# Designs tried in a protein design run: designed miniproteins, single chains, continued (4). Part 5

Each design is a single chain, and the fold is of that chain. pLDDT is the mean over its residues in the fold that is shown.

## One batch from the design tools (miniprotein)

Design m12145
Fold by ESMFold2-Fast:
Structure m12145 (fold): chain A 71 residues (1-71)
Amino acid sequence: SPLDEILEEVRRRLDARADELHAMSREEQLQELQKVVSEAVEEGEKRGLSPEEIDVLVRRVVDLFREVLDR
């Protein structure tokens, strides 16, 4: 599904940048999270995801970001 494809792309990008993200301050991490969420939402909207699917996408992107930081 488009939702799963966007999530896989986000995971891949975050994994590639894991060391960079770990080196960021809390404020820089929050700014990066906002940017990643905004980019994922824009992609989801372009691919025709419903508002309900966009809400799921946002929550899962936040979870992925936290998972990478917890490694």
Scores: mean pLDDT 87

Design m12146
Fold by ESMFold2-Fast:
Structure m12146 (fold): chain A 88 residues (1-88)
Amino acid sequence: SSEELMLKMKEEAKQAADDAAKQGPSKKQDLMKLVDDHGKKGLDLARKEASSLSQQQVDAGLQATQGVMDGFKAAVKAYTDKKLAEAA
């Protein structure tokens, strides 16, 4: 369901943030890799959930899910860019 898909995506975003905080990556590329790995998990879960939906519902759900992940990646990038500038 769309509701279950959104819950799974929110949990993946939270896990990505928690993992970044725990691992403390000093390099931008390492932090972006954590974001990408969790993003791939979230998208894989969305695709599996979507297998029972119509193509139009799948496309709409994936587009909404991608928007959430793009926003999260942009926020992480802004944060890492700021930290790297402050460390230089």
Scores: mean pLDDT 59

Design m12147
Fold by ESMFold2-Fast:
Structure m12147 (fold): chain A 76 residues (1-76)
Amino acid sequence: SELEELEKEIREILEELKKLREESTDPALQQEIDKVIKGIEELAKEALESKDVGYARLALMLAKKELEEIKKKFEE
């Protein structure tokens, strides 16, 4: 189902964020990544529990945006 595919993509983003956290030597960036992961996990839980595909799509879009912002900070 589309919800299952969206859930898988969100999980892949969370795994990428966890990998970036482990690769970071900056405690401040690690703390920021932890907050981002927690926020995405909470948003994804709400969206997936709602069974609303539109909400799940929004959750994925926001997760992608958060990942790109963290990557930008990691590369600077």
Scores: mean pLDDT 83

Design m12148
Fold by ESMFold2-Fast:
Structure m12148 (fold): chain A 95 residues (1-95)
Amino acid sequence: SSRAEELARLERGVAALEAVAEALRNPEEFLARMKAAGVSEAEAEEALARLVAEAPAAAEELRERARSSDPELAELLLRGAELAEEIARIAAERA
């Protein structure tokens, strides 16, 4: 069903945001993992910088979508927004 597909997509999005937040909390471990995967430090840092820059707008969009969503979708959207806000906060604290 389209709803099951949307839920699965949001769950993957939340997992991706959780991974980004963890990468920002433990940047040395993240960079080591990226190097093992064949990703350069510069490429990994550029990707994180883009995600950090987009995080505040993403959080606002997710919160707005949650207001008109059913409770199950709203829960995932709000969790995503909270993670995006955490990403922005961690980055600001390290600047």
Scores: mean pLDDT 80

Design m12149
Fold by ESMFold2-Fast:
Parts: C-alpha cells; sequence; structure tokens
Structure m12149 (fold): chain A 95 residues (1-95)
C-alpha cells in the first residue's frame, strides 16, 4: 500500500546515508589531517551516525506489523550503524 511504499523509500534513503558516512570515515582515516582536526570531524560523524541510528529505530518501529522483510532489512541496517558507532568511538579514543 502507499504507507509501505513510503517506508521502503525512507529505508533506502537511510541506507544510502549510512554508506555515505562509512565512506567519509574511511576517507578521514586515510587523511593527513592533524589529531585536532580528525577529532572534530570524528565527533561530527559520530553525532550524524547516532542521529541516523535514531531514524532507523523510528522507521523500524513504524514497519512492525506492516512488512517483515522491511523489519529484517532495518534490523540489519541498525546493526551495521551500531558497528560504525563503535568504530568511530574507538578511533576517537586512539587520538
Amino acid sequence: GPMERQLIAQAIGLQLRLIGLEIDFERLKQSDLSAQEKRAQLQQLLAETQQLRQQIQQLLDQAQGISSDLVQFLQRLLSRTDALIQELQAELASL
């Protein structure tokens, strides 16, 4: 139905945003930036990734009882987002 199509479109948008954050993190790790500049950008990426996690959780809650496939997709996306948060926190702790 229309609601399921809207939820799927939102889920795809969140996945693309996560891919962008993962790419930004890889570029940051390979950069010649100072420890101070890396810390600032890592803190921004962490905040953006935490915001994305909240949006995924909200969409997951909305998908309950509507689409089991979408629920499974969002659960995997949430786990992947949690892994990125852990990696960002570890990188910050190494500076």
Scores: mean pLDDT 92

Design m12150
Fold by ESMFold2-Fast:
Structure m12150 (fold): chain A 85 residues (1-85)
Amino acid sequence: SAAEAARQRKAEIEAWYNEQLKKVEDLKSEYEALIASRIALMEKRGAAPEDIAKLQKDQQANLDSIVKLRLEEIKAEVAKKLAEL
């Protein structure tokens, strides 16, 4: 029925949404690992604690901005897919 087809399409959109959220989590984890690696390298090079703290803060802010943008893009695409039902 048309109602069953609509339910199936909504389930497919939900599955796609969950897949995209997993990709954002993976991106965040990879970026956090890169930040940690950069901090470890700075510590090994004898960088000042204030310089390390600044890098950590600046890189975390960049990551937060990237994650926010990706989530907004995903929500916009979900809204578009739902509107096409």
Scores: mean pLDDT 89

Design m12151
Fold by ESMFold2-Fast:
Structure m12151 (fold): chain A 75 residues (1-75)
Amino acid sequence: MKIRVVMPDGSVETYDISTVEKQIGAALRILGEGIDAGGLPVFTNQATGEVLSLTEAVFKSKDGDVLEMSYEPFT
């Protein structure tokens, strides 16, 4: 079970969310990359239009879902 995340720069990353361990790992990785980029990640599910937090994106997404990521930069 994998999701694709369209990054703010237009690149696409694939995350495995088939287990709770992998969901947690994906969430921590995305959060860490967002912190390094100076922002908090926010996601939109392209199939449903639903706006998701990081936790919702990794725990509520389905196989093959495409999420569009954006973030608000830290001041």
Scores: mean pLDDT 76

Design m12152
Fold by ESMFold2-Fast:
Structure m12152 (fold): chain A 109 residues (1-109)
Amino acid sequence: PQALVDEALAAARELKAELDRMLKEGITPEQLRRVSEAASRFIGLLSRAIQAGATPLPEDEVLEEISRIARLLQGLRDAFASGNVEEARKLAEQLKAEVDRLIARLEQA
């Protein structure tokens, strides 16, 4: 149903807002927690939309995007934990770009 896609899209926009905030204010444990929570909510809602047959995009493409987002998020967390703030920032920017692309695709489908 359209409602599941709309909920996933709203969650994606929340994830984008948290990424924008983290990139503007700096990468801290609190900012990473908020980004991780927003990402988990988005992935969960998008997975429910796939299971319900509600996504307008091909299932394999959406699963590839979920995998890519999860990989970038883990890389971001690992880079921050190791003290590599520059790499963490690059991964956060890449994660934001992937979320922006997925939002655009979902809105135009």
Scores: mean pLDDT 85

Design m12153
Fold by ESMFold2-Fast:
Structure m12153 (fold): chain A 59 residues (1-59)
Amino acid sequence: PVLSEETRLRILHDYLVNLLSQAEIGERHGVSPATVSRIVAEFIKKHGVLSANLLPELP
């Protein structure tokens, strides 16, 4: 399913700030670990770096 921007931001926050595994995040948000990995990769592609400082405030 297409994820909302809010859900994508929460996934990124869990990965970068809370340091959760892709499997844990997938379980919490009802998505596969591959989907979590894809969201992280898309963030790196967009921002050129994997950094919590680039995360917007959660809505």
Scores: mean pLDDT 74

Design m12154
Fold by ESMFold2-Fast:
Structure m12154 (fold): chain A 55 residues (1-55)
Amino acid sequence: SLEEQIQALQDEIKNLEAQKEEAMQNEDLDSVTALTKRINELRREIRLLKEQLAT
């Protein structure tokens, strides 16, 4: 279902946020940038899926 897909994407974001926090602690700015872009892409996807559910 769309709800299950949204939940799966939210779980992926949580995992990526943990990786980003580790990269920040290690001052790996390239990884922080790449992870931030990926998180923002997934958040946009979740927003679009939520809009589909609301319709």
Scores: mean pLDDT 86

Design m12155
Fold by ESMFold2-Fast:
Structure m12155 (fold): chain A 93 residues (1-93)
Amino acid sequence: MPVKNKLVEAFKSLDKDAIFEYTVELYNKSSSKEEFSKLLVEAVTTAAKEISDEDKIVRIQQIALDIKAIVENKDYTPSADVELVEQLKEELV
């Protein structure tokens, strides 16, 4: 199964360990930061369409925006899962 599909399932279940693992794998397999950011946004958008819990949708969208900001070296405000986002920052910078 493509890494992006694994990341979709991880976001749908809000499995923080799986989100970390598959985000790092996607980053390492991406040819550019732009491709990574595009695939990350596509994965979270796909997951959000299959979730009925609005709080969960907001949470996964905030995680993806924070990761995108880290990779693009932009300022971000961690709003959900700060520990996960900080661990990802160590791997993605």
Scores: mean pLDDT 79

Design m12156
Fold by ESMFold2-Fast:
Structure m12156 (fold): chain A 97 residues (1-97)
Amino acid sequence: AAEQEAKKKEIEAMLELAEKLAEEVKELAKKLKDKEKSEEIIKEAEELLEKAKEYAEKALEAIDAGDEEAYRKYVADLVGQILRLVGLKEDARLELK
């Protein structure tokens, strides 16, 4: 019970981080002079966030089912989307310099 609640809070925190990163990426992209590149980065950030939400949902389902293998897989997938958002944020920052 306590371990399941801790895992759920961790998934919620990771999803909040993904949402914050996606918003930061979109705000940086809006400042770009190249409008085509701006639109491409915004679209990629939105697609990464939608995948993060999907993996978070599947991880929460795995916690409720007691499926440790599925939980680990979907947490890894969620972390992967977060790392891609971090990379996209840095790419957007470099375009502004």
Scores: mean pLDDT 88

Design m12157
Fold by ESMFold2-Fast:
Structure m12157 (fold): chain A 78 residues (1-78)
Amino acid sequence: SKAELEKAIENLDLALASENPGQRITYLEAAAISAELAGVKEAAELLKQAIEYVRQGNFDKARELVEKAKKLLEEALK
């Protein structure tokens, strides 16, 4: 649904703005759930991978995956 797509994108923006790794993971988990409910499984899988990279301290790789997921969600919203 459009509402779940909008929730996913909002949570990704909050994750990208967060400096705290634990807070980033919380927002990414919320975004992944909303992406799955919206039917954008590819974005949900990218976000699950991004969460693992945040846990490992690889923030550059996590950001790359989040940006790819956000693009898929924005394209689905159109």
Scores: mean pLDDT 86

Design m12158
Fold by ESMFold2-Fast:
Structure m12158 (fold): chain A 82 residues (1-82)
Amino acid sequence: MKLNQDEVEFIKFVASLFGLDVEITASQQVINAWLSTFDFNEDGTISDFEKQFVVNALQAQFGLPVTGKLDKETLEALLAKA
């Protein structure tokens, strides 16, 4: 619910690239759908740490501040690389 329109659109775009079509704007539900596409729940449990870890890893890989949130800078870096 604290996502900007650009953030919501980007998450939907990423989900669609992986064959997921999401029409929900709830950030947690969209992020969960995105993470499930990465097979992180293969062990049967998705932890909050794993969710934040993915975002943190992307931010670190792109040289951005590691906040654990999908900030505009993180979304812009993903768009440039996707």
Scores: mean pLDDT 53

Design m12159
Fold by ESMFold2-Fast:
Structure m12159 (fold): chain A 72 residues (1-72)
Amino acid sequence: ATLEENYQLFRENLEALLANASTLSDAQLQAILAYLDQLKEYVKKNVPKEFAEKIEKEIDKTKARINQILAE
């Protein structure tokens, strides 16, 4: 698979996660936030800049949505 194909799949997986986020406990949502922070740091170090910026943007968007659900 190309980097673009992997990015598209990653984006689709994040959208699927968000679609089910309201069914998750606060503890599960906090664990996901911690994982997304680790993933963002991994991406910054290991992914080409163009794709890293796109992935980081999607991670930040997903984190913002999860934080909104937690705060209600």
Scores: mean pLDDT 79

Design m12160
Fold by ESMFold2-Fast:
Structure m12160 (fold): chain A 84 residues (1-84)
Amino acid sequence: AKATVTLTLEKPVDAKVGDYVVSVDTGGVIGRVIAADGNTLTVEAGNKEVAEKAARVGDRVKVYSKDGKLIGESTVVDVEIVEE
């Protein structure tokens, strides 16, 4: 099922709508950025179960542009996952 993931990061990443968030620890793609505000990223995940495994408090994430360029890296300090 599709899910919305709200990631609170230790340090803000200059992420834009359409960027991809990837877990450093699992290598899994969490999803696509649909909103970015300071240190909070709202990410649309195509699969809730994959998102739950990839988006964990204390894990490190990398944000890539749609063209594959690394935008930034930060540590996840809070995660909220909502189905739909």
Scores: mean pLDDT 82

Design m12161
Fold by ESMFold2-Fast:
Structure m12161 (fold): chain A 69 residues (1-69)
Amino acid sequence: MAKKVAIIVGGKDKKKMEETAKELEKKLEEEGKEVVAKVLISDFPTDEEEKKIDEAIKNADEVIKIELK
């Protein structure tokens, strides 16, 4: 049974955030885990982004939150 994981990445550099989320997804999938959500939080998060975070947390067994500087 695969563990469901949500990845949440915040920061100022969208390209770096996307790269970090993709690297984590690949690593987690190699470990036999299922990545059910990847959420990037920009400098100006919208209500829609907030809803995506809530859905990601609700649908995952594990949540990985990273804040990039």
Scores: mean pLDDT 76

Design m12162
Fold by ESMFold2-Fast:
Structure m12162 (fold): chain A 80 residues (1-80)
Amino acid sequence: MTPEEKFILKVIDLVRQGDLEGAKKLLLQYVEDNNITTKEQLKRLSMKLMNEAHRRGLSQDELDDLGRVVQEVVEEVQAK
């Protein structure tokens, strides 16, 4: 399992637990550690996260929560 796959699974697990603040913090740290700064990189990461969450059977409410976390991270990264 790649570091990215491990990261994705941990974010999904936090969302399932309702730990949205933990999910956001982990996602921000991953973005910083991997120098993810462009809109294209953020979009690709977001797509991978959402696709894996859907594949793993997250509910619509959990998918909405994950989408909100992702959007907040994108906004913070774009703000520098």
Scores: mean pLDDT 83

Design m12163
Fold by ESMFold2-Fast:
Structure m12163 (fold): chain A 123 residues (1-123)
Amino acid sequence: DRLLEELSRMTGASLEEVRRLVEAARNKDLEEMLRLTREILSSRGYSQEQIDFALKLMEEVIKNPSVENMIKAMEELLSKGLGVTTVKFMLVLVLLYQGDLEMAEKLVDNIYSSIEELKKVLK
């Protein structure tokens, strides 16, 4: 599965961990998705403050989904020191949770190295 392989590459998480995370997102299991995302962000060396902020924004975007809110969340995450690859990973999870598998697959398949390119894809 190209989506799982790419998410594993982006995060450093195992294919099994990424599979569980994608299943939680697709099943709209917000609690499990946030828990697994916390584990991945922690393993990547983000601080507890960065992780808490990122998960809160992710939850807020999921509750109030819009292109504007997604773009705002991406900018806020970058301002808190999260890398573009990590922000892209979190955006893919939000899209999977919303049921937008096509956009999620498009984002993992395309080499978008900047926030400005990600903004163009969402618009």
Scores: mean pLDDT 82

Design m12164
Fold by ESMFold2-Fast:
Structure m12164 (fold): chain A 87 residues (1-87)
Amino acid sequence: SLAELEAQKQAELEARKRELAIQLSDKVFELVEQFNATPVATPSEREAKLAEMLAQIASYQKKLDAELERFEKELQAELEAARKALG
């Protein structure tokens, strides 16, 4: 039924959100480890490296957000096609 398909697609969306959240968490961990492993001589250098790390995290998050948006649009298109086939 359409309701079963909608439930299936919602489960797929939640699974994808979880997968992307794990990818972001892993990337944050990687960048934090890289930051902690890099010695800096001054507070100014530390602030610059922190800003660089935060910018990389923000950039990666933006890429994952775009990937989620594409996935959501694909799911919506599949559901719309199914609704039209039943109408």
Scores: mean pLDDT 87

Design m12165
Fold by ESMFold2-Fast:
Structure m12165 (fold): chain A 61 residues (1-61)
Amino acid sequence: DREEIERQLQEELQQIEEAVQRHRDTLKQEGKWTPEIEKSIDTLAEQRKQELRDRARRRLA
């Protein structure tokens, strides 16, 4: 079902955003936040989100 696949994708994307925010907050609290770490986290999160979107597209095709 397309509607179920879209809902699952949205939920998984939200979980990634929440995990990124928690990690970001932790690094800031520990004084370890740097531009290099920010870029690395953003890059990995985007790769993971893209993988999930690609998987959903294949299931809908």
Scores: mean pLDDT 82

Design m12166
Fold by ESMFold2-Fast:
Structure m12166 (fold): chain A 77 residues (1-77)
Amino acid sequence: KIEELIKELQPVFDEIREAYKTDPEKAIELLREFAKKLGLSDEEINELVELFQKDPVAAFRKLNTLLIEKIEEEEKK
């Protein structure tokens, strides 16, 4: 269900963005949790964290792409 997926994942995404402004380490922990919920492997999660530390804009774009892909997968169900 897209609504249920958005309800679960969108607040976490927003929490990551807010945490990044005040506590980047907490944002990274939330990012790892979010990526695990999207079904990413440990290797993919580590790549995403490295990208987030180096280029947060690119990391958020990648997160948005992964979220869209997950929504499309749930629609297929």
Scores: mean pLDDT 72

Design m12167
Fold by ESMFold2-Fast:
Parts: sequence; C-alpha cells; structure tokens
Structure m12167 (fold): chain A 68 residues (1-68)
Amino acid sequence: SPAEQAALEAALTALDTLVAKEPDAPLESLEQALTGLVDSLADRRGLTPEQKERILAEVLARLRALMA
C-alpha cells in the first residue's frame, strides 16, 4: 500500500541517518531505536500489525547487513 511504502521509506531514511550519526552505537541500541520508530510510524499511518512486521523485518535486515 502507499502508506506502507511511505513508512518503509521513512524508516530506511532514519536508519541511514542513525548509522551515520551514531557509528559506534551497539547494534541492540540501534535495533531498539528503529523498532520504536517503526511502531510510531505504523500507529500514525494506521498500518496493520502485518504491515508493521514487514517494515520492521526489512529495516532490521538492512541494519544487520550494514553492520556486517
């Protein structure tokens, strides 16, 4: 959906910003921050739990790939 896509793009942009700003941050701290962001975006945009889980999975996969 357009709302799911917009939330995903916003979350990925926030991920890139957080990694650039906090390069020495522990992975767990970044995962927690991004989880909170995705929850906020999903609530604000009226996304279903399934849409939220898809966005969170994509964002966390990208974070883990960047930290590998």
Scores: mean pLDDT 81

Design m12168
Fold by ESMFold2-Fast:
Structure m12168 (fold): chain A 83 residues (1-83)
Amino acid sequence: DSRSRDTVLNQMNRQLNIYNDFSNSYNYLRGVNPIDGSIGLRRMTSLYPDLINSLSDQQRRDFFSTLSRQYQSGYQRLSQIYS
């Protein structure tokens, strides 16, 4: 079903955008240069690709929400600056 496929793709794109925004925010909040932060995040994703790929869209969202919560004070501060 093309509708179902488009829904999944939209959810995945939304998740990727959230992840990218989080990753960029995390790099700035850590005070690391973007390259070093990017390497660390790539290493994290390389350790759990099969796990992440086995999750439903909702479970992946929950996973990244948990990561955001671990860095919540910095993430919230950055969100306040942009909104």
Scores: mean pLDDT 49

Design m12169
Fold by ESMFold2-Fast:
Structure m12169 (fold): chain A 70 residues (1-70)
Amino acid sequence: DEEEALKRARAAAKAVEELKDDKELSEKGAEVIAGIASTLSPEQVEELKKEAKSEAAKKGFEEALEEVKK
């Protein structure tokens, strides 16, 4: 469900922002974000990337964009 994926992507991005002092957890968070966001449209992922505040969340959305644009 697209709405569920959007909710999960935003929740994961916020959680990763709170964990940015832990480099390993941030990297795992980026992977989770990439997996969730790869089910969304390129336009939705670009919007989520703009909203993301943490480097790890931005990286996760960038990886998702790479998948969905292919």
Scores: mean pLDDT 75

Design m12170
Fold by ESMFold2-Fast:
Structure m12170 (fold): chain A 69 residues (1-69)
Amino acid sequence: SELEEREKRAREKSLQFLQDYIDYLLENAKTEEEKQKILETIQSVIDHLNEQRKKAEEYEKKLEELKKL
């Protein structure tokens, strides 16, 4: 639907803005240690969000199964 496409585009723009901002932070990191810590923190957050998304999808599938009962 147009609403779903709009939401997808808004999310993509937000992600692009965040990526640009992260790149800015990394370029202005004063030490390689600060840069690595920033990257590791970002990766950890991404991994956590991906895991939560998988759980949400599993719950949605279970709900659809329950609706058929």
Scores: mean pLDDT 75

Design m12171
Fold by ESMFold2-Fast:
Structure m12171 (fold): chain A 68 residues (1-68)
Amino acid sequence: MEFRPASVEEAKAYLDKILPEDAEYRIEERNGQPFVHIKDPKAKRPLAVLAVKEEGDVALIFGAFIEP
């Protein structure tokens, strides 16, 4: 399995499948790599997480930040 950075389109497609329809998020692009900011009012402080989606022989990786 190969690990590669997800594109903005790939990250958005993944989030659209796993997040609720009313979820608030924004995607910030830096050097062609997506960084996702997810608003969670239950979060006490921002948290950085790594999201991984497996597609066949490739695993897509992107950074996500959870903020209150």
Scores: mean pLDDT 70

Design m12172
Fold by ESMFold2-Fast:
Structure m12172 (fold): chain A 88 residues (1-88)
Amino acid sequence: SEITTETDTVTVSATSGYNALSKQGYIGVTVSARTEEGTGTWQVTVTTSNGTFTSAPVNVSFGEAGASIITVAGDPGDVTGVEVTQVA
């Protein structure tokens, strides 16, 4: 599942996936600056049906998206919410 959220400065997408053969899950997050003011370091909190997960800090520049992958032991569940905070 995927959810995309837009603020005035950034667009954030979160996608979850699960590999049943390896029993490993992931949550991928992408942050894109919409303006020069979106340039900086951002942290993404993803809520799923199975819990809440926080990304490593994501460095973003206007014109260059930042991305992070959260590795999950087991099924991360379906993404139900995304929250983003500027940390630098």
Scores: mean pLDDT 82

Design m12173
Fold by ESMFold2-Fast:
Structure m12173 (fold): chain A 94 residues (1-94)
Amino acid sequence: MRKIVIPEELYNQLSEEARELVEEFKKLLEEADKAIEEGDVEKLQELIKRMEEIRRKLLELAEKDPAHREVLLLVAGLVELEIKHYKEVLEKLK
């Protein structure tokens, strides 16, 4: 399994709630890779929408938690890069 591209140092600085969102995101990445292997465009579209929801929740946590804002914004940025990659893969599968 390919590791999610969130550095361990950033992950360890996250609140417990934010770590739960990151773990959910990791599961979505694994499901997305499987959907790509199976050519399941509809499943990949649903998973990308769920990834966007995770990114939104991370940004909301950044607004509510000034002490962890910078690390949450960095993690949200990394999530956005992964979402962009899967959107580009989705367009190639259509």
Scores: mean pLDDT 80

Design m12174
Fold by ESMFold2-Fast:
Structure m12174 (fold): chain A 87 residues (1-87)
Amino acid sequence: KSPFERLEDAVLGIITILLSRNLSEAAEEVVKQAKTLAENRDDKEVLEKALEKIEEVVKKVESQLSPAEKARVKALLERAREAVEEI
C-alpha cells in the first residue's frame, strides 16, 4: 500500500473504534479531518496538522475507551504518523 493509503486505513480504523463506542461526535470530527486528508494528499503540512487534530479528538475521549481500544487507537495513530513521514 502507498503511504497515503496506509494513512487512510489508520484513520478509518480510529473512526471504527469511536463508532463502536457510540462516540458519534468524536467520530464526526475525525471524519471531517479524513476529508481534509483526501482533499490535500500532496500537502504534507496540511496532513500533519489534520493528524494532530485527530490526536486531540482521541485525547478528549480516551477515558471512555477500554484499555484494549486505547492501545489499538494509539497503534493506529503511530501508523498514521509513520505514513505521513513517508509522504
Scores: mean pLDDT 86

Design m12175
Fold by ESMFold2-Fast:
Structure m12175 (fold): chain A 78 residues (1-78)
Amino acid sequence: SEIEEYYKKGLEYGKKGEEAYKAGDYKTAVEYFSKAVEYFSKALELAEKEYGPDHPKVKKAKSLLETAKMYLAAAKAK
């Protein structure tokens, strides 16, 4: 599904962002974490519309989005 595809892309970009962050490439980390936030945001919007706000899939999307936002903020602070 489109939700699953957005989840996978968010996770892929999150991993790339973390790899860049560990390498000290904070500009590249910001770019990848920004993409992770974008895809998890899209997944969350679709999941809320399809399943409703209290569904486990929506709660998982919110958790992943918040984690990605934290990593993005950390990379921007460097």
Scores: mean pLDDT 87

Design m12176
Fold by ESMFold2-Fast:
Structure m12176 (fold): chain A 76 residues (1-76)
Amino acid sequence: SEIAELRDRALRLATELERAEEVDEALIGELQSVADRLAALGDTETAGILYAFLAHTYERLLGPDHPLARAARAKA
């Protein structure tokens, strides 16, 4: 299942991002692409969770008032 493969990939990417001390644009971009693809396939619940995780990641690395954190929250 493409959805199952994307969920597994999301878990691996999220685990790497939790260890990040700085914004890794490549990892964030990959996780966002996975979330967008899950949403396109109808897994909007998992996509929403991943958008919330991306918002949290931006808050942790850049601060809660950063434009990227706010934009990510708008998609959750």
Scores: mean pLDDT 84

Design m12177
Fold by ESMFold2-Fast:
Structure m12177 (fold): chain A 96 residues (1-96)
Amino acid sequence: YVADLQKPEVQKELKEAAVELLREVKKMVEEGKVDSKLAALATAAMLELSLLVEAGVPGAEEALEKFKKGVKALDEGNLEEAIKYLEEAIKIVEEM
């Protein structure tokens, strides 16, 4: 798997998975559904973004940092700030 991270098709699949997971996380936060499912989806999004960083995809490190800030804001109960950082992370991944 790691050896394939340099393949364009693998990077495309990771980007698509990351965008989908980030959008689902944002939707759950907007709906106030802060439960174990949100935690699982956030963990999956973190993994996909981390793989894009390891692959050296430009923008991936910034997207991961924005996502981490969003998760921290969510943990602190700041839903508005969490949504803002999730939206920023989604935009960065879509532009990669």
Scores: mean pLDDT 83

Design m12178
Fold by ESMFold2-Fast:
Structure m12178 (fold): chain A 97 residues (1-97)
Amino acid sequence: MEQEREEQMAKEEEYIKENSKSEEEYKRLLESREIAREVGKELRIIGDALDLALKYKKGEISEEEFEAEIEKLKANSSPLVQKSIDNIEKATKEELK
């Protein structure tokens, strides 16, 4: 399980190394990959929160289910993303009052 994740990460690093012209370029590409991965993760979490809000507004999920799923997203989020999720939850609940 963890070994499979380590193997995938090693394969990605090997690919970047193979396509890098220098050690400095390799390091910059690794940093760019990490930034892209972090940004992508944050954007996905925000997107998931917006999708949950839309489902709740349509009546496709209950308030309890919406709150439970929002808490799960916040638990694995940065402080900035947590604040974004809180704003989405608050705005969604205010619109439905």
Scores: mean pLDDT 75

Design m12179
Fold by ESMFold2-Fast:
Structure m12179 (fold): chain A 74 residues (1-74)
Amino acid sequence: KTDEEILKAAAKKLGESVETVMRRIGEIVTKKLSEGKSLKEVIEALKEELGEVAAAAVALMNNIDVEKAKKILE
């Protein structure tokens, strides 16, 4: 799946617009990366703040835990 398809799948599961999901994910990603956190720590923060669907979308976009992320987004 492309990043756009992944974000659309996440937005549909969350009942939100793609723009809203991108904004919320982007805010957390930018903040955590600016604090020197690893991508895995960013994904854990996304799971805690926005839930497993948002975390799975970012994981899948970065080829992390791909099979588990796909299962969450189905």
Scores: mean pLDDT 80

